# Ledger of designs, part 15: designed miniproteins, single chains, continued (3)

Each design is a single chain, and the fold is of that chain. pLDDT is the mean over its residues in the fold that is shown.

## One batch from the design tools (miniprotein)

Design m8492
Fold by ESMFold2-Fast:
Structure m8492 (fold): chain A 93 residues (1-93)
Amino acid sequence: SLRTLLRFNLAYISLTGQIIVAKGALANPNTSLAKLQQIRQDLEAEVRYAKELGAEAVKEGLLSPEQIEKYNELLAEAEAVIQQLEARIQALE
């Protein structure tokens, strides 16, 4: 449905924005442990939400092969950033 596609696009934009926030926090050596932990939690929540909506959009045949590829690339980038956040959090603990 068009509603499923709209929800997916909003989740895609939200996840993209949260990745940018996380990368900015990682680039700043003064980012507090508490802030890094909050950003990790927020990014993990956005990934879960995007996966739920992405799975429905794929099931309904709403995405082109190119859109599916870009979506999978965005998820891979988010997971890589989560690993970077986790490594930095552990180094500060």
Scores: mean pLDDT 88

Design m8493
Fold by ESMFold2-Fast:
Structure m8493 (fold): chain A 101 residues (1-101)
Amino acid sequence: ELAEELALLERLREELATDEALADRIIAEAEKRAKELIELGKKTGDEVLLEVGRRLAEIVEEARAARARSDDPAARERLLEALLELRSWLEGERVREELLA
């Protein structure tokens, strides 16, 4: 439900208020993972890995563009949404890695 998504956005907003470098770290980690997935997809011919990596890279670019427009309230909202999506994806990948271990 909407309440669960709003709770995650509120938590991320609170974390960003206490750690000014958090946004840049989320973007950097997601960018690294996107590049790794794209390279692996190209080497293996795995279209799914390539598509996932490209989609993640698109969200990273959206986050970077919004970050550069920090004086625009609408851009700050887009940055928060993009960061939540990137963090949720990274957390989901970590859970999948734990299940495979």
Scores: mean pLDDT 77

Design m8494
Fold by ESMFold2-Fast:
Structure m8494 (fold): chain A 58 residues (1-58)
Amino acid sequence: SQEEAKNLAEQVADELNLSQGSKNWLVKEAEAAVDANSPHFNKGKLKEAATVIKQAEA
């Protein structure tokens, strides 16, 4: 589940062309969500978070 969350976060970050720093942060947040016992973390939630990060980069 942590590995899947990491892979999903990396995929979403790449799809939205996030900076390497933002991508690293998104991956850590996805892993932390799994550690906090959120087994239903999904690509939609990651995409929403990544969109907010990308807006902050602009």
Scores: mean pLDDT 72

Design m8495
Fold by ESMFold2-Fast:
Structure m8495 (fold): chain A 89 residues (1-89)
Amino acid sequence: SAVEEKVREQAYADAQADVDALAKLSEVDSKEAERLLEQRLAAVRATLAQYRAQIAADGAPEGAGLLYLEYYLKYLEELSKKRKEEEKA
C-alpha cells in the first residue's frame, strides 16, 4: 500500500542517516562507533519486542509504528553491513 511504501521509505532514510553519522564517527573513533551501533541495534530490538508484547496483550492488530521499527531494524543491519564492505573495496 501507499502507506506501507511511505513507512518503508522513511525507515530507509532514517537508517541511512544513522549509518552515515556512525561512519563519520568511525573515522575518529571506530570502537565508539561500533559500540553505539550495537547499543542502537539492541535498543531497537528491545523496543520492538516490548511493542509486540503490548499489541498481544491488547489484542490489537499491528500498526504503522511496529512496521516502521521492523523496516528500520532491517535497513540499519543491511546498510551498516554494506558500509563495512564498501570500506574494504
Scores: mean pLDDT 82

Design m8496
Fold by ESMFold2-Fast:
Structure m8496 (fold): chain A 93 residues (1-93)
Amino acid sequence: SKEEKLKELDEEFARLMRADFEIAFLNSYLRQNELSPEEVAQINEKIAQLETERREHARRMLELIDEMEKDGVDIDPALLKFYRDLAEFELSR
């Protein structure tokens, strides 16, 4: 249904935003604290994992948008464009 697809899209968007926020937090933490080389390596590994997860959520958002467009679901085109542009931006960097 339209409601189920919108919910799935919103959940993937929330996951992407949480990963983005955690990456920003970890980058800020690296800049503001004196850390051992081992701690820096662990945080950088976590950032790389989160960047991978953020890309996967972006891909899932595009898949959901394509499914909704294919199914002819009556959704605000501006909302779909917003989500598409955000996901495409993430995959382009």
Scores: mean pLDDT 87

Design m8497
Fold by ESMFold2-Fast:
Structure m8497 (fold): chain A 60 residues (1-60)
Amino acid sequence: SMMDEAGAMALAEEGARLALEGRAEEGQKVGTLASATAMTSELSKKAGEIAGRGLKEGGL
């Protein structure tokens, strides 16, 4: 649903913010949650891509 997509996107954004604050481990955990949320909804696939991109930009 759109709510699941918004939730996953919010988690991806939070992960990126934590990484920028030097809290990369916490950001990675939040990114994993965003990816898991994307797997529970077909509409949340985009959120998984955003989380994955954040991890790539972090060198993971």
Scores: mean pLDDT 63

Design m8498
Fold by ESMFold2-Fast:
Structure m8498 (fold): chain A 91 residues (1-91)
Amino acid sequence: MVEEVREALRRAADALLKAMNEETDIDKQIELSLAAMGLIVAARYVTPESLEDAYRLVERAAELAKKYGHDEVAEIFRETAELVRKALEER
């Protein structure tokens, strides 16, 4: 399960970086970039004990993507959150 979560976090980070490249507003680009970096770090260091923190990061990133109109990216984050939630329940 942790391996699936790690792969999903990497996918979510990649989707945020693509959304960042579509933005023309520098402040929005910075916020999306910081969220993506947080997910990359989480993907590298996720453990069963850190799954709850990973879940919170995914939810915050999903809210940010939705706020800036990146609905396709927000959908990827919903799938990622579901995978993390399932991993938490299997502890």
Scores: mean pLDDT 80

Design m8499
Fold by ESMFold2-Fast:
Structure m8499 (fold): chain A 64 residues (1-64)
Amino acid sequence: SAGKQKIRDVLRQLREQSKDPTLRTALDTMIRHLDTMSVEQARQAFEDLARHYGLPVPQEVREL
């Protein structure tokens, strides 16, 4: 879905920018499980991850 693709693109960008191996592993895990999640579950999981690691949530993800 378009919503899942937006989340995937954001996760890929964060993985490229991140130097924290723990965060990279968490991002890779979420990307791998995106196909098994609804858009709402993926948005919630992203928000939980972002809160835990102190990351901003992009507007395009918040609007899903």
Scores: mean pLDDT 80

Design m8500
Fold by ESMFold2-Fast:
Structure m8500 (fold): chain A 64 residues (1-64)
Amino acid sequence: SMERERLREEQKEAAKQPPSAVSREVGEKLREIGDGVEAYLKGKRGEATEEEKELAIKYLNVEP
């Protein structure tokens, strides 16, 4: 399909792009959000520590 061909081309173009400070900064922010999501899910199960609950509030602005 056209969509599948487009995704393959986008992957090839991404491989040609040099790493940049902006790309690294975005990657770090995504990691922090991921840590917040995992902390939030642990909070929902009642397994989170107080520090993990604070991470969910800090990065997601939500209470577990």
Scores: mean pLDDT 67

Design m8501
Fold by ESMFold2-Fast:
Structure m8501 (fold): chain A 64 residues (1-64)
Amino acid sequence: SDSLIEEEIERAVERVKQQGLLDDHKGIVKVMNELRDRLLSKGVPEQDADDAVSETGRRIAALR
């Protein structure tokens, strides 16, 4: 569901902010991998999970 995906994206972005990871490439990659795995475990299709990871990366880049 769009609502589930949006909530998980917002949580991932907030985690990067709260943990001070904006300049930590490895930390960002870990958060994005955890987001992808969580979405897949909840039955989100692979394409939608990959789109969500891309959108998360875009939002993180906008915070720099």
Scores: mean pLDDT 87

Design m8502
Fold by ESMFold2-Fast:
Structure m8502 (fold): chain A 125 residues (1-125)
Amino acid sequence: MMERIDELVERLEELVRELIAKAREVASLASDPELVAQIEAKIEEIRRIMEELRRNRRDLEKTRELLQRLARAVGELLDLVFEALSSSKSLSEEEKLELYQELSALAAQIGQVIVEIIRLIDEAS
């Protein structure tokens, strides 16, 4: 059980890194400094959650709580990034749709991994 959770957490870390990189790419194309600051603040919140998750992996209840916080923070980041994407004057409508689809796919994969980890925790209880 723990080995499988560790494997899924490593996959989650990879997906979160990809999401952060893509969010920063979109933020670099945004013209609103306040929105860019909100995106960077949400990225920092996500990084802190991931660091706490890494420290507390043997505490299953804490891990469950942190994964729920991560899911919320990812959703909030995605909302901010989509706002930045929709307001961008530097991107074509086709490029915006492609980035929207890539970001949505990454968020869906993150959500699937979170659900699987929580399922394994609940089965161990």
Scores: mean pLDDT 86

Design m8503
Fold by ESMFold2-Fast:
Structure m8503 (fold): chain A 92 residues (1-92)
Amino acid sequence: SKVDEIREQMIKSIEELIKLLSNFPDVVEKAKELKEAVKNRSPIEELEKKLDELIKAVQSVVSKLSMQEQFLVASLLGELIVGIRALRRIEE
């Protein structure tokens, strides 16, 4: 289904975030929590909550990243935001 396709793309974006931010255990933990929620087909409200927690964790370390890493992280977080918005539209 289109929902499954969106969730699989979100999982790929989360895995890339984990790889890029592997030196930041709190961020990795929040990313893994979001990945599990996506895999378990959790409600959209739970995905939004887990993404907000991930964004806050990333914000705490963003000043420690290079400009290139900041750009890549922002792009991947943007993909997750778009994914959740797409899921919400399908569930309307």
Scores: mean pLDDT 88

Design m8504
Fold by ESMFold2-Fast:
Structure m8504 (fold): chain A 84 residues (1-84)
Amino acid sequence: MKFGKHKVMEEEEFEKLNKAMEEAIKNKDVEELQRLSELAALLIRARLEGREDFYEEALKLFDSSLEELQELGARFERELLEEK
Protein backbone atom coordinates (compact mmCIF):
# COMPACT_ATOMS: atom_id res chain seq x y z
CA MET A 1 0.00 0.00 0.00
CA LYS A 2 1.32 3.44 -0.99
CA PHE A 3 0.52 6.28 1.42
CA GLY A 4 0.49 8.83 -1.43
CA LYS A 5 -2.80 7.32 -2.63
CA HIS A 6 -4.53 8.33 0.63
CA LYS A 7 -5.43 11.83 1.81
CA VAL A 8 -3.39 11.37 4.99
CA MET A 9 -0.08 13.12 4.24
CA GLU A 10 1.08 15.74 1.76
CA GLU A 11 2.51 14.15 -1.40
CA GLU A 12 5.86 15.98 -1.11
CA GLU A 13 6.37 14.80 2.48
CA PHE A 14 5.48 11.21 1.53
CA GLU A 15 7.97 11.28 -1.36
CA LYS A 16 10.72 12.64 0.91
CA LEU A 17 9.98 10.00 3.55
CA ASN A 18 9.79 7.16 0.99
CA LYS A 19 13.16 8.12 -0.50
CA ALA A 20 14.77 8.22 2.95
CA MET A 21 13.29 4.80 3.83
CA GLU A 22 14.47 3.32 0.50
CA GLU A 23 18.00 4.55 1.21
CA ALA A 24 17.95 3.14 4.76
CA ILE A 25 16.80 -0.25 3.40
CA LYS A 26 19.57 -0.27 0.76
CA ASN A 27 22.17 0.55 3.43
CA LYS A 28 20.76 -2.02 5.92
CA ASP A 29 20.48 0.86 8.40
CA VAL A 30 17.99 -0.60 10.89
CA GLU A 31 18.31 2.38 13.28
CA GLU A 32 17.48 4.90 10.54
CA LEU A 33 14.62 2.71 9.28
CA GLN A 34 13.12 2.59 12.80
CA ARG A 35 13.50 6.37 13.12
CA LEU A 36 11.79 7.00 9.76
CA SER A 37 9.01 4.52 10.60
CA GLU A 38 8.31 6.40 13.84
CA LEU A 39 8.23 9.69 11.91
CA ALA A 40 5.82 8.23 9.33
CA ALA A 41 3.49 6.98 12.08
CA LEU A 42 3.49 10.41 13.75
CA LEU A 43 2.73 12.26 10.51
CA ILE A 44 -0.09 9.87 9.59
CA ARG A 45 -1.63 9.92 13.08
CA ALA A 46 -1.47 13.73 13.30
CA ARG A 47 -3.36 14.10 10.01
CA LEU A 48 -5.96 11.46 10.95
CA GLU A 49 -6.61 13.24 14.27
CA GLY A 50 -6.67 16.69 12.61
CA ARG A 51 -3.68 17.83 14.67
CA GLU A 52 -1.75 20.04 12.26
CA ASP A 53 0.34 21.29 15.20
CA PHE A 54 1.76 17.79 15.76
CA TYR A 55 2.19 17.31 12.00
CA GLU A 56 4.35 20.44 11.84
CA GLU A 57 6.36 19.39 14.92
CA ALA A 58 7.01 15.95 13.40
CA LEU A 59 8.23 17.56 10.16
CA LYS A 60 10.63 19.78 12.17
CA LEU A 61 12.02 16.59 13.75
CA PHE A 62 12.71 14.90 10.37
CA ASP A 63 16.47 14.92 11.04
CA SER A 64 16.15 14.35 14.82
CA SER A 65 16.91 11.18 16.78
CA LEU A 66 14.55 8.23 17.26
CA GLU A 67 14.31 9.20 20.94
CA GLU A 68 13.04 12.71 20.09
CA LEU A 69 10.43 11.24 17.74
CA GLN A 70 9.31 8.72 20.39
CA GLU A 71 9.00 11.53 22.96
CA LEU A 72 6.81 13.54 20.55
CA GLY A 73 4.72 10.41 19.91
CA ALA A 74 4.26 9.79 23.64
CA ARG A 75 3.16 13.40 24.19
CA PHE A 76 0.74 13.15 21.25
CA GLU A 77 -0.84 9.97 22.65
CA ARG A 78 -1.23 11.56 26.09
CA GLU A 79 -2.96 14.61 24.61
CA LEU A 80 -5.28 12.40 22.54
CA LEU A 81 -6.22 10.43 25.68
CA GLU A 82 -6.97 13.68 27.53
CA GLU A 83 -9.29 14.72 24.67
CA LYS A 84 -11.08 11.37 25.11
Scores: mean pLDDT 74

Design m8505
Fold by ESMFold2-Fast:
Structure m8505 (fold): chain A 89 residues (1-89)
Amino acid sequence: EELYRPKPVLRAILESVGFTEEVLTRGEILAGLGLYLLKQKLFYSGENSSIVDLSGTPLGELTGLDEIDMRDPSAILALLDRYTERVEA
């Protein structure tokens, strides 16, 4: 299983939702990020509720993105690649 070390800003986000480990799996990082976004209530209501409004949020300021679709794996993988370091197993 692939292991990742979150960069400081992503680590702070993950720690805010109880993910305090230095090294996490991809699934754990995605679960923590999803929980953070859900806790902040950034999802649009009704149709397309998978789209997250990042405008004016710390994650939006960090990424430079106004919106992210949590159903789009390529957008999520690009976020991970930019804000995590892969740990050699």
Scores: mean pLDDT 67

Design m8506
Fold by ESMFold2-Fast:
Structure m8506 (fold): chain A 95 residues (1-95)
Amino acid sequence: SSELERKREELERRYGDFLRDYFLRRMIYDMPQDEIDKMNRIIILIDEVIQLSESASEEEQLRAYERLLEAIDLAFEGNLDEAYKLVEETLEWLK
């Protein structure tokens, strides 16, 4: 659907921006190892959700993309534990 395509494009842009910001921060700031570990776990789970969503229904894909966008916002705000939980719950939803 056009809504699904729009959300996919939004996710690609915002996730790309998020990854760029994260890797830039890692190069120029002394990020705590705990924060790096949490961020890396979130990224791994986001990638798993995206992969698993490829075989899901359009409704499930749209819902997953919306939840991933929310998780990216939470992670960007520094709410890493909430971001992790949301991505993990989304992954379980797609199983």
Scores: mean pLDDT 87

Design m8507
Fold by ESMFold2-Fast:
Structure m8507 (fold): chain A 68 residues (1-68)
Amino acid sequence: VEEAIEELKKEGKEDAAGVLQRIADTLRFLGREDALPAVVKAVREQSKTGDLTEVIRAAREAADAAMA
């Protein structure tokens, strides 16, 4: 997770990095670290061409699917 956040920051995607950081902190607090790989993948993929709204949507969908 920390590696993905640092890569997003290096790419100038500070907002996407912030979204990933907050979701990761929330999942760790809830004991749902099992959902982290899916969220990281979704944020990385969507951040390539999507805006912040799409990054947030993809992250939420990935977390929901992994936790279902």
Scores: mean pLDDT 76

Design m8508
Fold by ESMFold2-Fast:
Structure m8508 (fold): chain A 115 residues (1-115)
Amino acid sequence: MSKEQKLKGMMAVALAVMAVLARQTGKISGPEGLEIVKELIKELTGASEEEVEKALAEVLSDKDFLQTIADSIERGLSPREAAERVRALLEEKEGIKISEEEIEEIIRRLEERIS
């Protein structure tokens, strides 16, 4: 898997988790949630600001990821359930593999940042 594919995968999972957490808590604005996700991906991957912005733009331009996130919110899914749906979509569409450990780390770190 390329660094670019890993960044896109990690970004998609983090956005899904953050969107669900923001809805559940009512505590985080959209812009605030995006900044938290960008900072987390930089820390987890060591990617540059430009690489993180590119990954964010790619996920936000993908209708299937946006629909999966929106559906997860509407159904009241947990952060883990939303992350698993996005992980399955990443593997099916693009062959991007995100491990259970990476999902758990993303969930843990995002929950810590909003608590």
Scores: mean pLDDT 85

Design m8509
Fold by ESMFold2-Fast:
Structure m8509 (fold): chain A 85 residues (1-85)
Amino acid sequence: SPMDQIIEQVVRQIRNTGKMYNVPEDETEKIIKQAKEAVRNKDIDTFKQLVRDMLISVGVDESTAENLANRYAGLVQDRLRLAEQ
């Protein structure tokens, strides 16, 4: 389904981001589980918060974390919008 494809992209995005910023694998997997739920519920605000908080937890500055979370949330929102057509 289009939703399953969006979820798979979200999983890859969070995993790659966790690897880039040296987020512990157990924390990355916890965030993936919560992000999958948020995206399935079309809760973009929760998805954005999860990405932001994950980055801040490993010392990424607030502005960089906010900018990345906004970019990722925007991409997910666009894909969800297209899937509804």
Scores: mean pLDDT 87

Design m8510
Fold by ESMFold2-Fast:
Structure m8510 (fold): chain A 59 residues (1-59)
Amino acid sequence: SREEEERRRRLEEEIDEGMRLIIEGVANTILKSGKMTEKEAEEWKKKQLKILEEEREKR
């Protein structure tokens, strides 16, 4: 039904947003730890977000 399709889409959007926030949180933690430069942490974040988007498109 249309209602089931909307519920599934909303859940998928919530999962994707949650994963994006986790990636951002990990990048911020790495930056705060001083183990990576700001540039390295940003590049890592961009790479993870790109992988997440590519996996979303394959669904």
Scores: mean pLDDT 79

Design m8511
Fold by ESMFold2-Fast:
Structure m8511 (fold): chain A 63 residues (1-63)
Amino acid sequence: MKFLVRTADGEVVEVDSSDEESVEEAAKKAGVSVETLKEAMKKAAETQKPVKLPSGAYVVPVL
């Protein structure tokens, strides 16, 4: 599943939840752990709404 990660500084990164390297790079840019990003992606997929990360970044599901 595809997601967009918007960082606190305005960078937008596309991430695919099935691509571990993509998830790791997005987590690093978002300033969160891989586990935190995976939980946020799961919540965004379930709610179909953006999820705010502790770093101030956002995870947006691609519909």
Scores: mean pLDDT 81

Design m8512
Fold by ESMFold2-Fast:
Structure m8512 (fold): chain A 100 residues (1-100)
Amino acid sequence: TVQDEIIKVLEEAKKKIEELLKKGEITIEKLEEIMRDALSKMAEIAEKNNDIELLKLTKKLNEEIIQAINDAIINKIPVEELAKRILELIDRAIKEIKKI
């Protein structure tokens, strides 16, 4: 399903973030790159399938990710804590997609 394709994109992004976190190689730049790539792929999949609900979920996740990164920069939150917050946002998005 279209939902399964988008969930796969999010699970791959989650896996990349978890690997970098385990290696102590996580950076804000790498988090931004991983999430930009994932969100771009999600938007493309949703657009090709004319799935308005998945487009709205993708936009919402994008806004939440941008906010989390900006909050971390402003409040000097450790990148490891930002990574955990982004993983929580991904898990929540996967749960919301599964309800469609």
Scores: mean pLDDT 89

Design m8513
Fold by ESMFold2-Fast:
Formats: C-alpha cells, structure tokens, sequence
Structure m8513 (fold): chain A 55 residues (1-55)
C-alpha cells in the first residue's frame, strides 16, 4: 500500500520521498510516483510504487 511505501522510506532515512510518492499515488498520478523513486535511484521504492499502481 502507499502507507507501506512511507514506512519503508522512513526506515531508509528518506521520509520526504515516501510522502511525495504517497501524494502522487493518492492523486492517481502513478507515472509521477514511479519517476520520483527512479530519479532517487531507489529500486525498492520504485518496485513498491509500481505494485500499488498495478493494483
């Protein structure tokens, strides 16, 4: 879920990134959510965002 992404981002020391991804996902902006994770080179958060977008 989007909340799982926020928790994972906090554990990685990136709380702002997790909140930004969640905000995009909640607005239905799935491509922007995925792109933000990619730009930060966080393959795990990118995979989590893709999984939420595919649900």
Amino acid sequence: SADDIVIEAIEKGKPGLGLQIKAYLQRGNYEEAIEVARRHKDEELEAMARKVAAA
Scores: mean pLDDT 83

Design m8514
Fold by ESMFold2-Fast:
Structure m8514 (fold): chain A 72 residues (1-72)
Amino acid sequence: SMDQTERELPPEVEEWLRRVDAELEERNAARDWDGAIALLREAAAYLLASEDPLLQQVGRLLEQEVAALEAA
């Protein structure tokens, strides 16, 4: 189809990721870098535990982001 069929995350996962993003912004604003990294690690672990390949891919991206932040 020429009209893009976008794959959406389950609503509960989208809502949870939105909350994770908001919490991450608050921790960054407070300069709580250890807490921000811990939150991203927990989010990656949760997504990687899913049987959904799309959720596993999102988890891989968060895992790479954590590694980049720890290397900085």
Scores: mean pLDDT 76

Design m8515
Fold by ESMFold2-Fast:
Structure m8515 (fold): chain A 69 residues (1-69)
Amino acid sequence: MQTLSGEELNAKVVEVAQELKSNGITEITSQDIQAALKSQGYSVTMKEVDDAIQNNQAKLDALGIKVTR
């Protein structure tokens, strides 16, 4: 299992959120993003996912993505 941090985590969180929205998920949660990252073989905590979402809020908004907890 690979650990993600910093810019790699930020990039993957945005990528996964965009993919979930593209698949028709109307409500995306931080748990959905964490579960997707874990299914891809990445070791991430909820705090790391939440921090990455917060740090990339402007980019997610530009993509029309809303993430809830």
Scores: mean pLDDT 78

Design m8516
Fold by ESMFold2-Fast:
Structure m8516 (fold): chain A 81 residues (1-81)
Amino acid sequence: LEELREKFLEALRAKDVETAKKLAEELLRQLVEQGKISEEEGEKLLKGLYNFAETVAAETDEAAIDTLLRVADAELRRIIE
């Protein structure tokens, strides 16, 4: 899970939306498989992470991007444990 989190954040920083979405799918699949979240919660979070990846890719302010990535890291750590 930590490796998927790191790869997801790296893809976001690179503005690689396709890779970020694929990593989000894998991360949430593993969280559901481990019983940390429900299937329904996983579907909702996946949509949220897709929208987040698009938001980061569209952002041009480097300070705002850094803040978004920091928030994403904190939230993913909270869900992972």
Scores: mean pLDDT 80

Design m8517
Fold by ESMFold2-Fast:
Structure m8517 (fold): chain A 111 residues (1-111)
Amino acid sequence: MRGRTADGAEVTVAVTDLYLESEDELKLTITVRNDSPRPLRVRVRVYDVETGELLGEAEFEVPGNSTVTLELRFKAKLKEGQKVRVEIEVFDEDGNLVLRSTTEFTVKKKP
């Protein structure tokens, strides 16, 4: 997923490696590239698609002209084959929404 800041700088977000690491732990890897000289604030929310329940939330900063890769872990009692929705919102220093990405994943066990 790609977005642009007000200054025309590119912002890229990718979610990889979403799976159950244990019976009660969901793991996902998120990579954010910030080509802006200003820092970005990233909010990640994970929802159960069936119930609409918020399973977990994380926030982190991506410094200017940098790439951040984080492994996020959430306590969630999920079964293989259930669907989760990952919502990622990226904000600039002034609180303006730069990018919103919503993706559904089918929960798998660790390969």
Scores: mean pLDDT 79

Design m8518
Fold by ESMFold2-Fast:
Structure m8518 (fold): chain A 85 residues (1-85)
Amino acid sequence: SLEEKIEISRKALEGDEEAIEKLVEDVKEYLSDEENQVKILEKDPKASDVEKVEYILEELGYLEGLSEEERKELAKKVLEKLESE
C-alpha cells in the first residue's frame, strides 16, 4: 500500500538497513524488465545514476510526501547499497 511505502522510505532515510535493502530489491526488480530500463532512459537520457534511482523510486511510489532534499538523500542511500553489491 502507499502507507507501507511511505513508512519504508522514512525508515530508510533514518538508516534502517532492512528498509534500504527492500528499496534495493524493488529497484533491481524494476530494472530486470528491459521495458522499464528503456522507460527510464527515455525519460531523461542525461540522468546521473542517482537521478535514475530517484526516477525509479518515484515510479514505484516511494517518494510520496518527501521533500526534494529527502528524495535525493533516499536515492543516494539506495545507489550506495546497489553499488556495494
Scores: mean pLDDT 84

Design m8519
Fold by ESMFold2-Fast:
Formats: structure tokens, C-alpha cells, sequence
Structure m8519 (fold): chain A 106 residues (1-106)
């Protein structure tokens, strides 16, 4: 959600901070207008943020699934992101992932 994104913007690792900022800047935009390259950037940012959350929760299975995302289709990657966002109760990330999934299935 917004609280976890705000917390991760202050993270020690630059890549985590950049991913959290990118999600926060784009989560309220009309994702249906995004290019494939912009969608790929959102998926990577979501993967990076969720990996940090999985580490906090010691979710080894979640970490393994997130590490496989670069080898998956966009739809499969976003379905995994949505599943993990729901598991971790991350409402803003869940809503963004659903919007991306809806765009990819249309």
C-alpha cells in the first residue's frame, strides 16, 4: 500500500528506492495507455518492491516465484505479482497489478 511504498522510498538500496518511486509516480495513471516498454518497467519495479516485502516476511516461496518472473510472460508475471500483493495485503500494488492484468488480457 502507500505506507509500504513511502517506507521503501527511504530504503538503503538505490534500486529499491527507484522502484518504489516509479510505482508511486505511475500507480494513478491510465495504464491502458502505456507502451509495452512502460509495462515492462512497471512489472520490474513491482517485482523489486515485492521482493523486499517477501524478504521482510521471510517468504522463501514468494522470493522463488519473484526470481522466476523475468522468465515468464507478462500475463504470468502480473498474475504472480497480483497473488503476492494480495497475500501481503498491499492494496495499492494489488490495484495497480489488476489494472496491468486487465490491459494485457484485452
Amino acid sequence: DDEILDWLIEHEQPEVREAARYIKENKDKDVSKFSDEEIDKLIEALRTVLRSVALINADIDGLKELDELPNKSRIEAVETILKLARRYNLKSIEELAQKILDKLKE
Scores: mean pLDDT 85

Design m8520
Fold by ESMFold2-Fast:
Structure m8520 (fold): chain A 89 residues (1-89)
Amino acid sequence: SELAEREKAMEKTVAEFEEWLKKNYDEKLKREFEVLKAVGELKLKAAKGESEEAKEKWEKLVKEAEELAEKNPDMPEEEVIEKLKKLLE
């Protein structure tokens, strides 16, 4: 039950981010969005405790997403970082 609630919370965070991207969608944002989606999905696998490899990959993807956001400062980066931080929790 708690896990299902956490999954819904993460899905909501992703959906909110998708709505934000809808207003500023371009090639750069598409790439960052794809990375964040992968992070969310991998975090769900790690939260379920299905694989330690999944947990390690989740951590690596989080680092990559943060670095990607920092490399694209012309995008509202603060919002991307805040969403990523919430996914880390």
Scores: mean pLDDT 65

Design m8521
Fold by ESMFold2-Fast:
Structure m8521 (fold): chain A 77 residues (1-77)
Amino acid sequence: SFEDYIKEIEAAKTKEEVIEITTKFVTEFLKKMGWSEEEIKDAVELLKEKLEKLSVEEAKEYALEIAKIAKEKYEEL
């Protein structure tokens, strides 16, 4: 759920944990949205590159913004 994802991101202490939690969430969300395996792979690769360049706190903020956007998109379906 979105609530579980948010709690996991807030509890994360390392950049690696934020990346793992966020990429898992985005992968499952895009699968449910009907994205192809190739499209998901490309999106996740770009997401990882973005998060790896941020601080832990910036990566958490970005991950929480992803949750907000995903929730809005899911409710618009």
Scores: mean pLDDT 83

Design m8522
Fold by ESMFold2-Fast:
Structure m8522 (fold): chain A 55 residues (1-55)
Amino acid sequence: SVEEIKKEYEEELRKLLFDYMQKIAEGKDVNTALREFQKKAEEIYEKYKKKIEEL
């Protein structure tokens, strides 16, 4: 269902956000960490967009 797919999407984004925050706390370059976060977030978005479109 769309609701289950949405929940999985939100959970993956929360995990990615936690990873990003941890990298910043560890002193990683903010701009580099942000670009990596954005790339991974886009990949997750496209994955779940495809799942919804295939319903």
Scores: mean pLDDT 84

Design m8523
Fold by ESMFold2-Fast:
Structure m8523 (fold): chain A 101 residues (1-101)
Amino acid sequence: GPRRARITATAKGDTVTLTVEVPEEHATFVALVAVDAVKEAAEELGVEIKEIKVEIDGDKVTVTVEVPADKAAELARRAAERLKARLEALGYEVEVEVVVE
């Protein structure tokens, strides 16, 4: 079947959380791609990242990023778009949800 990825990008206060669900054997590679997507989105937006945390739990990759609160929603959108484009280029069928709280 097709390679599938589900991206959920959540902006809440000063925290952006990217959760990516992929086949477990892809999780470590996808974590690296997701971190790069976040860093490139931050550079594009001129946003200073205060902290990045990465957690892998089976098929679920979570990247948690601390940024200025007024930039969190835009970073979440831009990082999700960038990650979607990269995963699609790698042959994934990608679903994206962006949640701003």
Scores: mean pLDDT 88

Design m8524
Fold by ESMFold2-Fast:
Structure m8524 (fold): chain A 95 residues (1-95)
Amino acid sequence: GIEEEIKKFLKELKKEEFDPSLSPLDQLVEMTRKAGERAGLSEKLKEKIISAIEKAAKETDDIVAFFAPLFALLTKGNYEEAAKILLELIKEYEK
């Protein structure tokens, strides 16, 4: 199901390193594309995640601080809670 796809994606996302030559938004988008491809995410789901990130960036002054709780959960290996947060973000920004 979608939750298992998201968990697989998040495990791949944890392996990504920040590229300091890119803006924080461009770093998150690039990391998402690379992790999504390795995880075998559907193109539609990958586009939804990227869209949610881009929409969140328009609503926050600090995108790094906004996503810090999600990355903290990834660091702890708590993929279940991380998946719930990401799914709620996708849901909120689906318009």
Scores: mean pLDDT 82

Design m8525
Fold by ESMFold2-Fast:
Structure m8525 (fold): chain A 67 residues (1-67)
Amino acid sequence: MVVTKDEVDRVVARLVATGEITDVEAANRFGRLLRKQPDTLTLAQVEALLREAGLSDEEIAAVLAEL
């Protein structure tokens, strides 16, 4: 399965807004990493970038569950 950068960015922004992602600095790092990627990504690539940005395993799982 592949997802778009816009789809991933919207999911992360929503989870920050609802408080499911509490580390706003990690979410901002993820956004910067995401901008450097191709327009489409695999879920494995998204998971790797979320982990590199410093999001917790629980926050990563919440993002992946919405994709």
Scores: mean pLDDT 85

